Designed miniproteins, single chains, continued (5). Designs and how they scored, part 37

Each design is a single chain, and the fold is of that chain. pLDDT is the mean over its residues in the fold that is shown.

## One batch from the design tools (miniprotein)

Design m17269
Fold by ESMFold2-Fast:
Structure m17269 (fold): chain A 88 residues (1-88)
Amino acid sequence: MTLEEIREKLKKAGIENAEVFETDDGIVVVLDAGGSSGSAYSKLKALLPEIEKETGKPVRLAVVERGPSFTGLPADAETLEEAIEKAK
């Protein structure tokens, strides 16, 4: 499964505010929650095991509450770890 196929899978599930990135550690899906948790988080979390089965790679979920930060997040591995830890 390619990154584009993962994006299409998320889009079909009604998850609009998610970006998909490939890193040295596998695949990272970043969700912009906009300060309010919605059904998108639950749906995304349920899809992660299916994506892992299709790709054979670990999939990590990071949740952020800022739209502008969304595009910059995967450029910094430390920022990704921080976002994942804060999103717990």
Scores: mean pLDDT 63

Design m17270
Fold by ESMFold2-Fast:
Structure m17270 (fold): chain A 69 residues (1-69)
Amino acid sequence: DTLKQKANQIKDAMMKEWGASKKEVAKQIAKAMGLDLSDEEQMKLLNEMTEAAARSVPAGREAAREEAL
């Protein structure tokens, strides 16, 4: 669960300090975890974690709601 632990730390820090958008969270998770974006499994994991991160935090949830209309 190293990837999940690292992603959770980054998502919590970003959402706490500046309410990052899903795309910003995804980029920071990929960078910090050293994900190979040419690997389809790692890209799928990144997308799933980013979606979950955005929905789990109030700031991210509000941004997602506005984007969805």
Scores: mean pLDDT 60

Design m17271
Fold by ESMFold2-Fast:
Structure m17271 (fold): chain A 88 residues (1-88)
Amino acid sequence: MKEELAELLRKLAEKFREVNTPLGREMADFYEGAAERLLEAPEDQIPSLVVAVMLQLTAFIIEAERLGDEEVREMARESLKELRKVTL
């Protein structure tokens, strides 16, 4: 499962990297780092890391709304749905 989650996070990072906004790039960097941490984490730490990723994604959605970055906001909402399918 952690390899599947890491692959999903890297795929999400690529999508956000293609968004030409500062917030999109920040989210891409975050997901790449999260994927690396996930692959190095022991199995018992994975649920906590997943929760942390989902909380940070929620924070990014709020920030995107504040900044008026509609593209990043919609992508972040879609990302949350994809993460729910794999983790819940």
Scores: mean pLDDT 79

Design m17272
Fold by ESMFold2-Fast:
Parts: sequence; C-alpha cells; structure tokens
Structure m17272 (fold): chain A 93 residues (1-93)
Amino acid sequence: MEEIRKKLEAFDEKYRDKTEEEIVEEIAKKLGVKPEEVRERMSDPDARKRRPLLEVLMDLVGLSEEQKEVLLELMRAAEENKPEEGRKIREKL
C-alpha cells in the first residue's frame, strides 16, 4: 500500500546522507546493545539471525506491526517474482 511505500521512501531519504555506521548506532540504541554487536550480527551470513535487525529497522521507519507483516510478505513475494501476490498485499492494506 502507498502508506508503507511513502514511509520507506522517507526513511531512505533521511538515511541516504548517513553512513552505515550511523544506522548501526540507531539500531543499537533501539535494541539496547553496543554498536559492535549490531555490526557482528549484520555480518552474519545467516539471514534468519539478521531478521531481528530488519524488524528494528522497520520500527525506525515507523511501521506498525500490521505493516511490518505486510512488508515482509511483500518482500517474500518479490523474491519469488510474484507480481500478483504483491498486488493482493497492496489491496489488503
């Protein structure tokens, strides 16, 4: 839905001028951990271990729990190249 896209665009615009290091610091503050731990988890080749970081990023974007679920499902549909599923998700919002 357009609201999720607008929030993602606003987040991308806000963090375009910031280094990955600044984003790591924001995530670390949200999780209550040191930036070093965030960097370690970001470097993990296991996508499942990176999921909590993605959820914190969605919190920084300002997504609701419902919008986070929709976005995760939309990303999954996009990976499988299913444009019809993406349309259904947008209509559900």
Scores: mean pLDDT 65

Design m17273
Fold by ESMFold2-Fast:
Structure m17273 (fold): chain A 92 residues (1-92)
Amino acid sequence: METEELARVLRELYELFRAGDLEAARELLERALEEGNEAEKVLARRLLGEDPAEIVANTSPETRQAIAEAEKEVLKEMPLTAADVANLAELA
């Protein structure tokens, strides 16, 4: 399912954050932006700092819901620490 594919990308990203490899995390997001499916591209644009209003305006409700569900599922398994949140902010 599309949500499972998104969850895979998020797990890989969070593992890279926990390893402190922000360059590899950025490369993963840039690769998803170039080669991913539509939902993976939207997730990558959002995490790399695209305006949330532009993402909402140009993304279907179904795709946004799939991303939210994938994030919710991964966060249950891999709760973000304050350090992980700071690393996410550094990418933007």
Scores: mean pLDDT 71

Design m17274
Fold by ESMFold2-Fast:
Structure m17274 (fold): chain A 81 residues (1-81)
Amino acid sequence: MKKVHLTVTDPDEESARAGVETAVGLREKHPDVEIELTFHATGGPEEVEAALAAARALMEAGAAARVEVYDRDGLVEVLER
């Protein structure tokens, strides 16, 4: 099975939303492809919150098989199916 890995660095609310929309579109066009995302939220709590909200939205939409969220101190959360 093919996998696509997307990385988003320092997501604001707009870039986090764009990442979700892109992953949903890819999943709809290529339902046989597993999508994984990594968010690196190094700017502070607002970026971490935006990344976590995007990660939850991706999992709820079935758009990603795995999402990892990192802050400056390391791994914050992993969501998997």
Scores: mean pLDDT 79

Design m17275
Fold by ESMFold2-Fast:
Structure m17275 (fold): chain A 75 residues (1-75)
Amino acid sequence: SAAEERLAEFEAEVAALKELLETTDLPRELLEQLLRQVEGQLKLAEQLPDAELREKVLALLEEVRRLLEERLARL
């Protein structure tokens, strides 16, 4: 389904961002911009009607938010 394809794309994007955060020292401004984007996406994800999809998307976004916050705390 289109939703399953979009979820797979999103999972791939999250995996790529995690690798980037582990391998590259990103500047504070970019980390803060990414954190704001993730916070916005979390609010939108809470409104997803499919409970299974919502839980998966929220879990992925929360993990990315945690990694960004950890990076900012270490700068």
Scores: mean pLDDT 82

Design m17276
Fold by ESMFold2-Fast:
Structure m17276 (fold): chain A 69 residues (1-69)
Amino acid sequence: SNIDTLIATAALELSQELKLPLSELPKIRNEIFSTAEDFAIGFKLPLSTKHVLLAKDAVRLDLQAEMRR
């Protein structure tokens, strides 16, 4: 589906941007998906492209914070 493709693309782009190993891809995908669902639930709207983009940004910030430890 379009949403699945967007999540996969977002995870790949984050892994490349942050120079993370490919072994982290499934974890990043799951984090983006879960975060996107949380945004959809919070807004009381069906899961959409905007929620995936918000999730990508949120996961980026979380990963960057982990890397600064």
Scores: mean pLDDT 84

Design m17277
Fold by ESMFold2-Fast:
Structure m17277 (fold): chain A 90 residues (1-90)
Amino acid sequence: MGSSQPIIDRIQRLLDRADQLLKQQTPKNIEQATLLLQGALGMLKVHRDSLSDDQRRALLQRLRGLVAKLAQLDPERAAALQAQLDELEK
């Protein structure tokens, strides 16, 4: 199997930054967190075949948790991300 670690590390860094931004709850931080979550989702979609099922599941679960936090702050932006996450789990 090829190494997926650089991809995982990059996705994790996007998710870490999004989590930090969501904790500060300003409109600018919510917008930036949304863009980072979209970026992480896009990377998961592009690299899905390079990730093991366990790796993909762990990253999707973390992303879903952050989208749930976003839904508390901006339900419309969160709903768009949730729809894309549901497509990735098919």
Scores: mean pLDDT 82

Design m17278
Fold by ESMFold2-Fast:
Structure m17278 (fold): chain A 94 residues (1-94)
Amino acid sequence: FAERVAQDILENADDVNDAYRRLLDGMADYISKTDPDKAERLREAGDRFVAAVKAGDVAGAADSLFEMSDLIRPYNPFIAGQLFGLGQSLRQAA
């Protein structure tokens, strides 16, 4: 999963943005029911991720994924782990 998404980010920024927007919207909505402050931080990190991907800023995209992973971890450690792994894959590709 992480390796293929990292490859898609490098080659097809628009496809990655569409796929990731669905995941971010779902997670932000879920978190906002219990912790609105963390949901706002997640949305900000998500916006930075999308902007970095569109700009071809692979390192910035990885940093945003690490921030999102930290914010999501208390609510869903499985998804947080996937985001962290994706960030590591992007950092290695950068």
Scores: mean pLDDT 73

Design m17279
Fold by ESMFold2-Fast:
Structure m17279 (fold): chain A 61 residues (1-61)
Amino acid sequence: NEIVTVTKTYKVESTDEETINKLIKETIDELRAQGYDVISVEAKVDEEKKEVTITATAEKV
């Protein structure tokens, strides 16, 4: 099956756990809606720039 890796950087007002978890959930939900099973999700936080980068690897079902 097709494996994809999606990386998206978000500018945020706060790098708190709630914001990070919302972005992770949105990424998973979007990939699942497109017919992908999510294999892994990683969040990288840049507090100085107030950016969160979500990287998800998913397999098409």
Scores: mean pLDDT 84

Design m17280
Fold by ESMFold2-Fast:
Structure m17280 (fold): chain A 55 residues (1-55)
Amino acid sequence: GKINEESIRKAAETPVGARVVAVELGASAEEADAIARLPDQEERIRALLELKKKA
């Protein structure tokens, strides 16, 4: 399905959700793990939005 900003914000509420969406946006397992490790939801949102720009 199409990943949009609303779905990114919702997924970023948890480390697991952020990791899943990062992989869907084309991130490597290592990159997805790094994004999931970010402590703040806002940091995870920013990382996922940057991945979406590249996709």
Scores: mean pLDDT 81

Design m17281
Fold by ESMFold2-Fast:
Structure m17281 (fold): chain A 78 residues (1-78)
Amino acid sequence: EAEEQWRKLLEALKNNDEEKFKELLKNLSEEVKKKIQEAAKQLEEDLKKYGVSKEDYLNALAKAYNTSVEMIKELLKV
């Protein structure tokens, strides 16, 4: 279940399907939400530790996943 939800999120992200992505975010299990929140916290700490700009990192992720910075930001706000 959690793995399937994550896979569908990545598919929506890669396809730049904002509406589907938002629906998936709204229906995420607490387990998946918690893992995303933990990853977002770790990211903030790592960015501070290595002196990397959050915007630069988000732009790099958006490019790597062929998606928008806005969708990455929505994922990290879960």
Scores: mean pLDDT 75

Design m17282
Fold by ESMFold2-Fast:
Order: sequence, then structure tokens, then C-alpha cells
Structure m17282 (fold): chain A 61 residues (1-61)
Amino acid sequence: SIEDQWKAFLDWLKENASKLSEAALEKLKEEIRIAKERYPQVSEIADEILEVIEETLKKKR
């Protein structure tokens, strides 16, 4: 399901976010916000993804 794919991505991101550039994280943040509007069923998972991105960006700054 789309929800299972998003959960798998969240798990991957938790392990790999620190390896991504700031530019990649900012672009991903924009794409996740757009996807959250289109797929309300993944809204909670999208919020967790956005939290991981923001915390990773703070650690890089």
C-alpha cells in the first residue's frame, strides 16, 4: 500500500538522513509537504518524515 511504502521510506530516512546534503533535505521537505496535501492517509507519517528532516537540518547548522 502507499502507507507501507511511506513507512518504509521513514525507516530508511531515520538511518540515512545525516548522509543527505542540506539541499537534498530542503527539496525533500518541499516534496513531502506537497504529497501530504495529495494523500491525507499518509499525513501522520509525512509529519514524522518532516520532523526527521528538520532535526537533521538543525544538526547540520
Scores: mean pLDDT 84

Design m17283
Fold by ESMFold2-Fast:
Structure m17283 (fold): chain A 59 residues (1-59)
Amino acid sequence: GAEEAKKAALEGGASEEYAELAERHARDGNSTGAAGVAFGGTGSSEAGKRAGEYALKAS
């Protein structure tokens, strides 16, 4: 869910602010936004993909 999207961003090295934004996008059902924020905050395609997949399950 949304909590897992936040964890994926944090594990990828995102700041708390980017991780919280990824969680918010996930809660709003915005999987693309969650993936994009996680990727932008980490530079990691893996973190973006994981956050997006968890966001999709949260919706």
Scores: mean pLDDT 80

Design m17284
Fold by ESMFold2-Fast:
Structure m17284 (fold): chain A 64 residues (1-64)
Amino acid sequence: MDAEGARAAALAAGSGAGAAAVAWENGKHTQDYESMRRGVEAGRAGDLEGAAEGAGEAAKIGNL
């Protein structure tokens, strides 16, 4: 998985809800539920950068 691409996708979503969705999908795929939850919660709070960080970490953990 590309952690940089996941961060970029979350930022490009342009909204907390969109960034949360990216974090959710990456965490679901990699089973990194803590990074997923942090990204979703940050996105819900309107913290787009925090949501992007969570999405990137969730994607990174899934790399074998």
Scores: mean pLDDT 67

Design m17285
Fold by ESMFold2-Fast:
Structure m17285 (fold): chain A 113 residues (1-113)
Amino acid sequence: MSPLIKTAIEEIERMLAEETDPEKRALIEEILEEAKKTKNPDLAVALAGLARVLHESDDPRQLAAVREAFEEIKKDPNLNVYEVGGILLEKGGLEAAEIFGRAARELYEAAGV
């Protein structure tokens, strides 16, 4: 397993352990299962970024944008982290995209990339 995929999975598992909202937990669990299936490190980072927006946001628009971005990933697992970030910006607005981008940056740094 790539260090970046491992780091992304560990971060999603950490957020899932901290999340108390059952609807957010259910979606983070689905995101975690997709992260475990992927061989693409950039997709694993994108999935972890989506999980962070879910965990940190209570804005219905931002939560809906995460669900839509996740459905697009399930249709096209070749989407990269920038393309997923673009979907969040368009549908969820600047704050959701900033949370996502910060999560991605932290994961790349933590993995030594």
Scores: mean pLDDT 86

Design m17286
Fold by ESMFold2-Fast:
Structure m17286 (fold): chain A 67 residues (1-67)
Amino acid sequence: DLMRQALDAFQAGDYETAIRLARQAAATGDRTQSGGALSLMSEAYRKLGDDESAERYRRQSEELFGS
C-alpha cells in the first residue's frame, strides 16, 4: 500500500521518499487515496518550510475526505 509506505517514510524522517510515494498514491485515481496523499504531502511540505503549499494541500485533503 503506497499510503502506508509514504507514512512509514515520513515517520522515519525521509520526507523526499514520503512525498514521492504520496504522489504515486494520488495517481491511483481513488478519492480516499488522493485525500490521504494530499494530507501527507501537506505535512511533508510543512516540515520543509513550505507553509503555503502545506496549507493548500491540507485544505484540499480535508474537503476530499468528506469528513
Scores: mean pLDDT 77

Design m17287
Fold by ESMFold2-Fast:
Structure m17287 (fold): chain A 84 residues (1-84)
Amino acid sequence: SSRIQAQITMITAMAQQLGIPQSTIDRYIAALRAMAADPAQAAQLASMSTAIDIMQYIAQRMHDYQLYQQIQQYQAQIAQDDAA
């Protein structure tokens, strides 16, 4: 699916910006592909337009607390940059 390839590109770019190792990014891509194979999870992914939303969903589904914290810090930094 062209949609899933676009989502893979988006999460890869964000994860690289966060300094996440390629081996971890490969695990997130594998998780995203597995989720896309399930109709209910595929519908959830289809409703997501941002890398942040997709990465949060992956973090929740994988119970990846470290990824969840990195996303929270990234959102806080954006909020601080907008306030400056």
Scores: mean pLDDT 77

Design m17288
Fold by ESMFold2-Fast:
Structure m17288 (fold): chain A 67 residues (1-67)
Amino acid sequence: MEKARELLAEQAERAARRLGASEEQIRALREAILRDPTLPTSRAAEIAGVSPAAFSRALAEAGEELA
């Protein structure tokens, strides 16, 4: 797997976990991102079971922590 895709998956996992997504939802989200790293934020939030606005904010925060 490409390193860049793994980093995107890690960022998304952190964001979803902060918002209280289940481990099953987090796993589904990770798989979706690894298959399509251009997955829209709204669709990723839907897979994680969280609101798109909250997920977008959590992604930005997780990205800052990983940088």
Scores: mean pLDDT 79

Design m17289
Fold by ESMFold2-Fast:
Structure m17289 (fold): chain A 75 residues (1-75)
Amino acid sequence: DEVVELIKRRSAELGYELSDEEARALAEALGYDKRDIRTLLDLIRASGVPLDRETVRALLADPENLWGVLERLAA
């Protein structure tokens, strides 16, 4: 649950809203790995990608290539 809270907090800090379900789905896709989650959130912040429902949906559409999806969203 700490990683879910971190995801929701980062989304709120950027001015977006994520539900518990959306944050949990993203955390599950990253295997609840705190390092990978922090790295993803830092890259999202640095790239200006909105941490909103649409971004989470896009990342979860290809969970085997989550990092590749992030690169496409940041372009």
Scores: mean pLDDT 76

Design m17290
Fold by ESMFold2-Fast:
Structure m17290 (fold): chain A 104 residues (1-104)
Amino acid sequence: MKEKKYVKVKLTYKVKSGSLTINATPAGTDALGLPVTSGEVNLDADYELVDIKIEEVTDEEKPLGFSGSGKAGELVTLTMTVKVDPEELERLRARQKAYEAAKA
């Protein structure tokens, strides 16, 4: 089994119209050991994912809350801690790099 480590993933959404509320709770783990979250997004909001930021963390750094809210023109950041193997971490880093390039 590949050795897994914890990483903190920050997902940033831009609210285009309405008000966005994201509430998520850990609902267990999938077959890869990643946290599965349960929650609902306010369907009255128009929003888009604009950023993914990944930070490596120690086992002492516990998960932060999985909730955020914002109005039109604001950014909403959802932070979660996931346990990933090196291949999954590379995939997440590749996605981060793509979003960073899109912001330039």
Scores: mean pLDDT 60

Design m17291
Fold by ESMFold2-Fast:
Structure m17291 (fold): chain A 74 residues (1-74)
Amino acid sequence: SRDELREQAAALLRRRVNEFLEETEGKSPEEKRKKMEEYLEEVRRELRELGVPEAEIEQYVAALRQHFEGYIAA
């Protein structure tokens, strides 16, 4: 169902956020930005594999980018 798909997408995003924060801890802003782009591309591919519609994938990726950029700027 769409609800199950939404739950799977949310779980994937939470996991990827935690992995990104852990992996980039203590890294330079430049290294964090490079890693951000890699994570966003991986998330995009994984959401497609789950069957998330393209419009929703773009919304998730945009929100995640904003979140990561806020973290990098802090």
Scores: mean pLDDT 85

Design m17292
Fold by ESMFold2-Fast:
Formats: structure tokens, C-alpha cells, sequence
Structure m17292 (fold): chain A 103 residues (1-103)
């Protein structure tokens, strides 16, 4: 677990660097990087025992939906992607994770 946590922290730092480079591209490309960052953070929380498997799976499914939508329309605005993702998601926790990623 210790090595897994170290690798996840490294991955998180790499994704933060990518966000800095594309900060002016407020579209699907930014949404994908933010979503991948969120997946790494959730995996870290799961490995640390801070969230249940059910909650982890639920949040990961919501993030995977956002990534799918962003890959289908990489030039779509963050607001358009938010509206599309929230139409597919009824669960409050899943909606909250999408809102946190989109900003």
C-alpha cells in the first residue's frame, strides 16, 4: 500500500502540472485531466480506507461518464459537459463529484 500511495501522489502531481499547461482551455480537454485527477484522489482515499467500496464505485462511475462525454466532445465547454453529465446522474453524491470536477 505504501508504494501504491507514493505512485498515486506522483500521478496527482503530474496531473496538476498538466492543468497548469492547459488552464486557458476551459473545455473537454480540461474536464478529462480534472476527472483523471479526481479518480487518482478517490483511489488514494479508497486505499487509505477513508471511503467505502460502494461509495468509491459510485463516484468512479460518475467520473467515467464525465470522461466519456468529454472524449466525445473535447471542444465542448465545461458548462455543456456539466449539464450533460447531470442529466444522466440522479444520485446526490455522484452529482456532487461532477460539480467539484467541473467547478
Amino acid sequence: KEKEIEELIKKINEKLEELTKIKDERNGKMAIIRAELAKSILELYYLEGLISEELYEKMMRAIDLLIKLAREQPEASLEELRERALKEIDDEVARSIIESIIG
Scores: mean pLDDT 80

Design m17293
Fold by ESMFold2-Fast:
Structure m17293 (fold): chain A 55 residues (1-55)
Amino acid sequence: GLSDLPPEVAKALLKQAVRSLPLPEAQKQAYLQQIESADQVQLEALAQKLSALGQ
């Protein structure tokens, strides 16, 4: 899972996921900012939210 990865790698993967989603640019920027400041628990929560948005 994402929690098994170093934080820098997890952040890079989530940023790539955000860039691939069909979201408004303002919302993408908000998620990218959250990812940059997120701890490991917050990164897992963001991964779940982004996965749901991609469906």
Scores: mean pLDDT 79

Design m17294
Fold by ESMFold2-Fast:
Structure m17294 (fold): chain A 66 residues (1-66)
Amino acid sequence: MEQIKQQVKDAGQQLADDLESQGKTKEAAELKKNVQKVVDSITPDTTRDQAARDLAKAVSKALESG
């Protein structure tokens, strides 16, 4: 569980940093918010593949909102 949470946080932070470096501050803020929701939804029953899909969806949603 904790390892999956850390992987999602690390991937989300890296993507948010990249967006901020491009001046996409709004998309970066939405991504950080969406990533936090994904992290908060992770339980002991959450698989790595499920977490990866949820992260991908969070990224897509943040980019849609820009």
Scores: mean pLDDT 79

Design m17295
Fold by ESMFold2-Fast:
Structure m17295 (fold): chain A 77 residues (1-77)
Amino acid sequence: AMEEVAREVEKLAKEAESNPDNTPEAAKHLRQAAEAVRNGDYRTALRHLQRAYLATKNPELKKKIEEVAKRLGEAAL
């Protein structure tokens, strides 16, 4: 359920932190998205996922962010 989605977003943040092709901004937005999901603020979570998507140049991370946004229910990036 939503805790699983938050955990997946948190894993993406750790991937972003470990990859030199990503900016710290991408990881920051992914962590903020995970917290927003846990707080039930899905609109804020989607906004942070979008900002993370724009901040990264890694196509694999972009694809994973898009997939998580779809699973969050309301919008695709």
Scores: mean pLDDT 77

Design m17296
Fold by ESMFold2-Fast:
Structure m17296 (fold): chain A 56 residues (1-56)
Amino acid sequence: TLPLNLSPEQEEIMLETIKYANKLLEENPENTLDALAEISQEAAEYYRKRMEEAKK
């Protein structure tokens, strides 16, 4: 369940982050715990960069 206090811009960034994470999963089919942790870090970094871009 998404928080209702997100702006439309923040919701879009979250959706884009989910799409990016899914793409990383498709490209890294090992699906080991280590691979999942790495994908999680990449998705978090992507989200952070998108949030910074949205401020401009």
Scores: mean pLDDT 70

Design m17297
Fold by ESMFold2-Fast:
Structure m17297 (fold): chain A 70 residues (1-70)
Amino acid sequence: SEEQEQLEKEILESFEEQVEELLNEAKSIEEAREKIKYLIEIAREKFKDNPQLVKKLEEIAERKFKQFEE
């Protein structure tokens, strides 16, 4: 449904913003990597009944981290 698609979009956008903030606040690349891993572990537990959403969240984190390293 459109309502479920909108909710997913908001979750993905909020997560992307959280990852960007985390990367900007990190004191080192190593700290950023550890914090992102922890954030993904939390997301996996929170959304354990929706593995496809978790995969999208992991993809966002990987994409943003790669951009940050460049």
Scores: mean pLDDT 83

Design m17298
Fold by ESMFold2-Fast:
Structure m17298 (fold): chain A 94 residues (1-94)
Amino acid sequence: MEYTEELEERLKELVEKQEEKRKEIEEKSSKEELLKRIEELIAKLKAEGREANAAQMEKLKEEAVKKGDVKALAKLYSVGESTEELRAAVEALL
């Protein structure tokens, strides 16, 4: 089936884009910039009524700040912001 090869190529491209976005966040963002963006995501989650998710992100942010782990902050931001394209691709495969 020729369709399977096209689907595998699209998934590979989406995974590569997600990984590139994560690396770009880690490389280009200072600790202060990452903290500000995480705080903005927490505020957005609260505004959307997702208080449990907001509380979880706040807790993980505090733990990362205590450890001084900028990589953990970058990972937290990237996990909190899944791309719409990646989500739609996963839903289409189910």
Scores: mean pLDDT 64

Design m17299
Fold by ESMFold2-Fast:
Structure m17299 (fold): chain A 101 residues (1-101)
Amino acid sequence: SELEKIFEEIVEIVKKMSKEVISLTDDPRIQFSLLSISSEVLMALHYAKQGNYKKALELVKKAIEDLESLIPDLNDKSASVVQKTLKELKELLKKAEKLAA
């Protein structure tokens, strides 16, 4: 479905961002936070594939909140990557919410 493709795109965006940020930082706390966020969007895709769009959307919203909370702890290059990713994720979330309504 078009909605499932949006959740797949969210996973790929977070995966790419996480790989880039991990290359820019040696802080294990940031690396573990990114692993947690990656797990949240993977679980969102799992729930979307089951037709549980309410839970899938809640998990994407949590991932966005967790990413926003991480920004103050990031170096300038990592913060720039995360900010760009947040913009893309918020646009995809808004599109998913409209399709799930």
Scores: mean pLDDT 89

Design m17300
Fold by ESMFold2-Fast:
Structure m17300 (fold): chain A 86 residues (1-86)
Amino acid sequence: MKLVITLGNGVVLEFGPGDTGQQIVDALRKAGASDEAVFAVAMAVLSLGSLTQPLTDEDLKRLAELLRKFAKLLTDEGGIESVEIV
């Protein structure tokens, strides 16, 4: 299972089980995500545990649900366009 995050600037990022929240946050910053989008993702990950803990399949599903709610509020090119589980 993969978490797929598409940013408003068109960059697509993919994450799987075993990836950490810190890796997701760092990848988003490098891809040009806004401070608001990075903060939203960091807070969503922290609600599941810590930024350094490997994420499970269930964590990735829950993270996707939380981030879809934030995507509706973060509509600029540094925001979150879509979030999918594949």
Scores: mean pLDDT 83

Design m17301
Fold by ESMFold2-Fast:
Structure m17301 (fold): chain A 80 residues (1-80)
Amino acid sequence: SAADEARLNAGDAVASEMATDMIKELSGKVTPEQMYAASKAVRDAAMKAAQEKINAGASADEVAEAARTAGEEEKAKILA
């Protein structure tokens, strides 16, 4: 449905944004392998949180918020 597509798009958009931001932040500071692994970890964390909210019937805004929160938490762990 259009509502399900909106939820999926919201989660994917946030996950992609955060993965890209992780690459930008680590560029020139770590190896390419470490940079892409970190980007993937942030994306995977955001998508996992998004999927949990989608499965719970949450709104697109709630899906995006959960994805952002999980991605930020994963980024903080990587940068610690």
Scores: mean pLDDT 88

Design m17302
Fold by ESMFold2-Fast:
Structure m17302 (fold): chain A 88 residues (1-88)
Amino acid sequence: MEKETEEVKEALTRSIQAATQHAIDVVKKDVSSVDQAIQQIQDVTDQGKEGAEKYLKDKKSAEEVKKVIDDEAAKGIAAVQATAAALA
């Protein structure tokens, strides 16, 4: 059970990090895409939360995963915003 929770956290964190890197690359080419790039990170995070709740039967494990990926998404969004600000 701990192993399953850690595997889900790792997989979703990697997914959000990949979405963040793609968002940064998009914003570097077109700064007007910043809102769309942020929305894409949020969409991936929301889908991850739904998946965690359905897959992890233990509510506490699901809440832990949701908190971790929310923190990672917030970090990613901040990086996208900082990239856009540096280009302005």
Scores: mean pLDDT 83

Design m17303
Fold by ESMFold2-Fast:
Structure m17303 (fold): chain A 62 residues (1-62)
Amino acid sequence: MLTREQIKERAVLLAAMYLLNGHSEEEAKRSAIDFLKTHGVEISEEEADKILEEAKKLLASR
């Protein structure tokens, strides 16, 4: 079973993948929110912004 932390890590990877495929930051953020909701995890807009920033950092490190 995936932990809440593992689900959030996957949301960061999903947002990063959206950015890599040329989607906007808004689309990447929305994809992460929808993914988390599908897995029973609700987050605030502020938390969604942090996931987007983590995704951008992940891409910058590669």
Scores: mean pLDDT 80

Design m17304
Fold by ESMFold2-Fast:
Structure m17304 (fold): chain A 92 residues (1-92)
Amino acid sequence: MSDEFRRKEEQLRRMLETIRESVKEGVPVEQLVERLRELGMDEETLEQIRRAITITGSYAGAAGVLKSRAGELGLPEIVEEFERLIREIAEK
Protein backbone atom coordinates (compact mmCIF):
# COMPACT_ATOMS: atom_id res chain seq x y z
CA MET A 1 0.00 0.00 0.00
CA SER A 2 1.07 3.62 -0.46
CA ASP A 3 1.98 5.60 2.69
CA GLU A 4 -1.06 7.85 2.16
CA PHE A 5 -3.44 4.86 1.94
CA ARG A 6 -1.95 3.28 5.08
CA ARG A 7 -2.17 6.60 6.99
CA LYS A 8 -5.86 7.01 6.05
CA GLU A 9 -6.63 3.41 7.10
CA GLU A 10 -4.91 3.95 10.49
CA GLN A 11 -6.75 7.27 10.93
CA LEU A 12 -10.14 5.63 10.26
CA ARG A 13 -9.41 2.77 12.70
CA ARG A 14 -8.51 5.29 15.45
CA MET A 15 -11.67 7.29 14.70
CA LEU A 16 -13.81 4.12 14.91
CA GLU A 17 -12.42 3.38 18.40
CA THR A 18 -12.79 7.06 19.43
CA ILE A 19 -16.51 7.03 18.52
CA ARG A 20 -17.03 3.69 20.34
CA GLU A 21 -15.38 4.98 23.54
CA SER A 22 -17.16 8.35 23.30
CA VAL A 23 -20.54 6.54 23.09
CA LYS A 24 -19.63 4.45 26.19
CA GLU A 25 -18.58 7.61 28.10
CA GLY A 26 -21.66 9.59 26.97
CA VAL A 27 -19.54 12.62 26.01
CA PRO A 28 -21.10 15.71 24.36
CA VAL A 29 -20.98 16.04 20.53
CA GLU A 30 -18.41 18.87 20.69
CA GLN A 31 -16.05 16.69 22.78
CA LEU A 32 -16.29 13.89 20.18
CA VAL A 33 -15.60 16.47 17.42
CA GLU A 34 -12.49 17.71 19.32
CA ARG A 35 -11.22 14.12 19.70
CA LEU A 36 -11.67 13.53 15.96
CA ARG A 37 -9.90 16.84 15.17
CA GLU A 38 -6.93 15.68 17.31
CA LEU A 39 -6.79 12.54 15.12
CA GLY A 40 -6.31 14.76 12.02
CA MET A 41 -9.85 14.99 10.64
CA ASP A 42 -10.39 18.07 8.46
CA GLU A 43 -12.93 20.79 9.37
CA GLU A 44 -15.17 20.03 6.33
CA THR A 45 -15.58 16.37 7.39
CA LEU A 46 -16.05 17.42 11.05
CA GLU A 47 -18.90 19.71 9.91
CA GLN A 48 -20.46 16.80 7.96
CA ILE A 49 -20.21 14.70 11.14
CA ARG A 50 -21.92 17.42 13.23
CA ARG A 51 -24.76 17.66 10.67
CA ALA A 52 -25.14 13.85 10.47
CA ILE A 53 -25.36 13.59 14.29
CA THR A 54 -28.04 16.33 14.27
CA ILE A 55 -30.04 14.52 11.55
CA THR A 56 -29.77 11.04 13.15
CA GLY A 57 -29.99 12.25 16.78
CA SER A 58 -27.07 9.97 17.70
CA TYR A 59 -23.39 9.21 17.09
CA ALA A 60 -24.60 6.79 14.38
CA GLY A 61 -24.41 9.87 12.12
CA ALA A 62 -20.66 10.23 12.76
CA ALA A 63 -20.12 6.50 12.10
CA GLY A 64 -22.13 6.80 8.85
CA VAL A 65 -19.93 9.65 7.52
CA LEU A 66 -16.73 7.70 8.30
CA LYS A 67 -18.22 4.49 6.80
CA SER A 68 -18.70 6.44 3.54
CA ARG A 69 -15.04 7.59 3.66
CA ALA A 70 -13.88 3.98 4.22
CA GLY A 71 -16.00 2.86 1.23
CA GLU A 72 -14.45 5.58 -0.98
CA LEU A 73 -10.98 4.27 0.00
CA GLY A 74 -11.89 0.63 -0.81
CA LEU A 75 -11.61 -0.60 2.80
CA PRO A 76 -14.44 -3.20 3.12
CA GLU A 77 -13.28 -4.48 6.54
CA ILE A 78 -13.42 -0.94 7.99
CA VAL A 79 -16.85 -0.40 6.35
CA GLU A 80 -18.12 -3.57 8.12
CA GLU A 81 -16.72 -2.35 11.47
CA PHE A 82 -18.53 1.01 11.11
CA GLU A 83 -21.73 -0.90 10.19
CA ARG A 84 -21.37 -2.91 13.43
CA LEU A 85 -20.81 0.31 15.41
CA ILE A 86 -23.95 1.87 13.89
CA ARG A 87 -25.95 -1.21 14.96
CA GLU A 88 -24.43 -1.11 18.49
CA ILE A 89 -25.48 2.56 18.84
CA ALA A 90 -29.01 1.84 17.46
CA GLU A 91 -29.53 -1.07 19.93
CA LYS A 92 -29.07 1.29 22.92
Scores: mean pLDDT 79

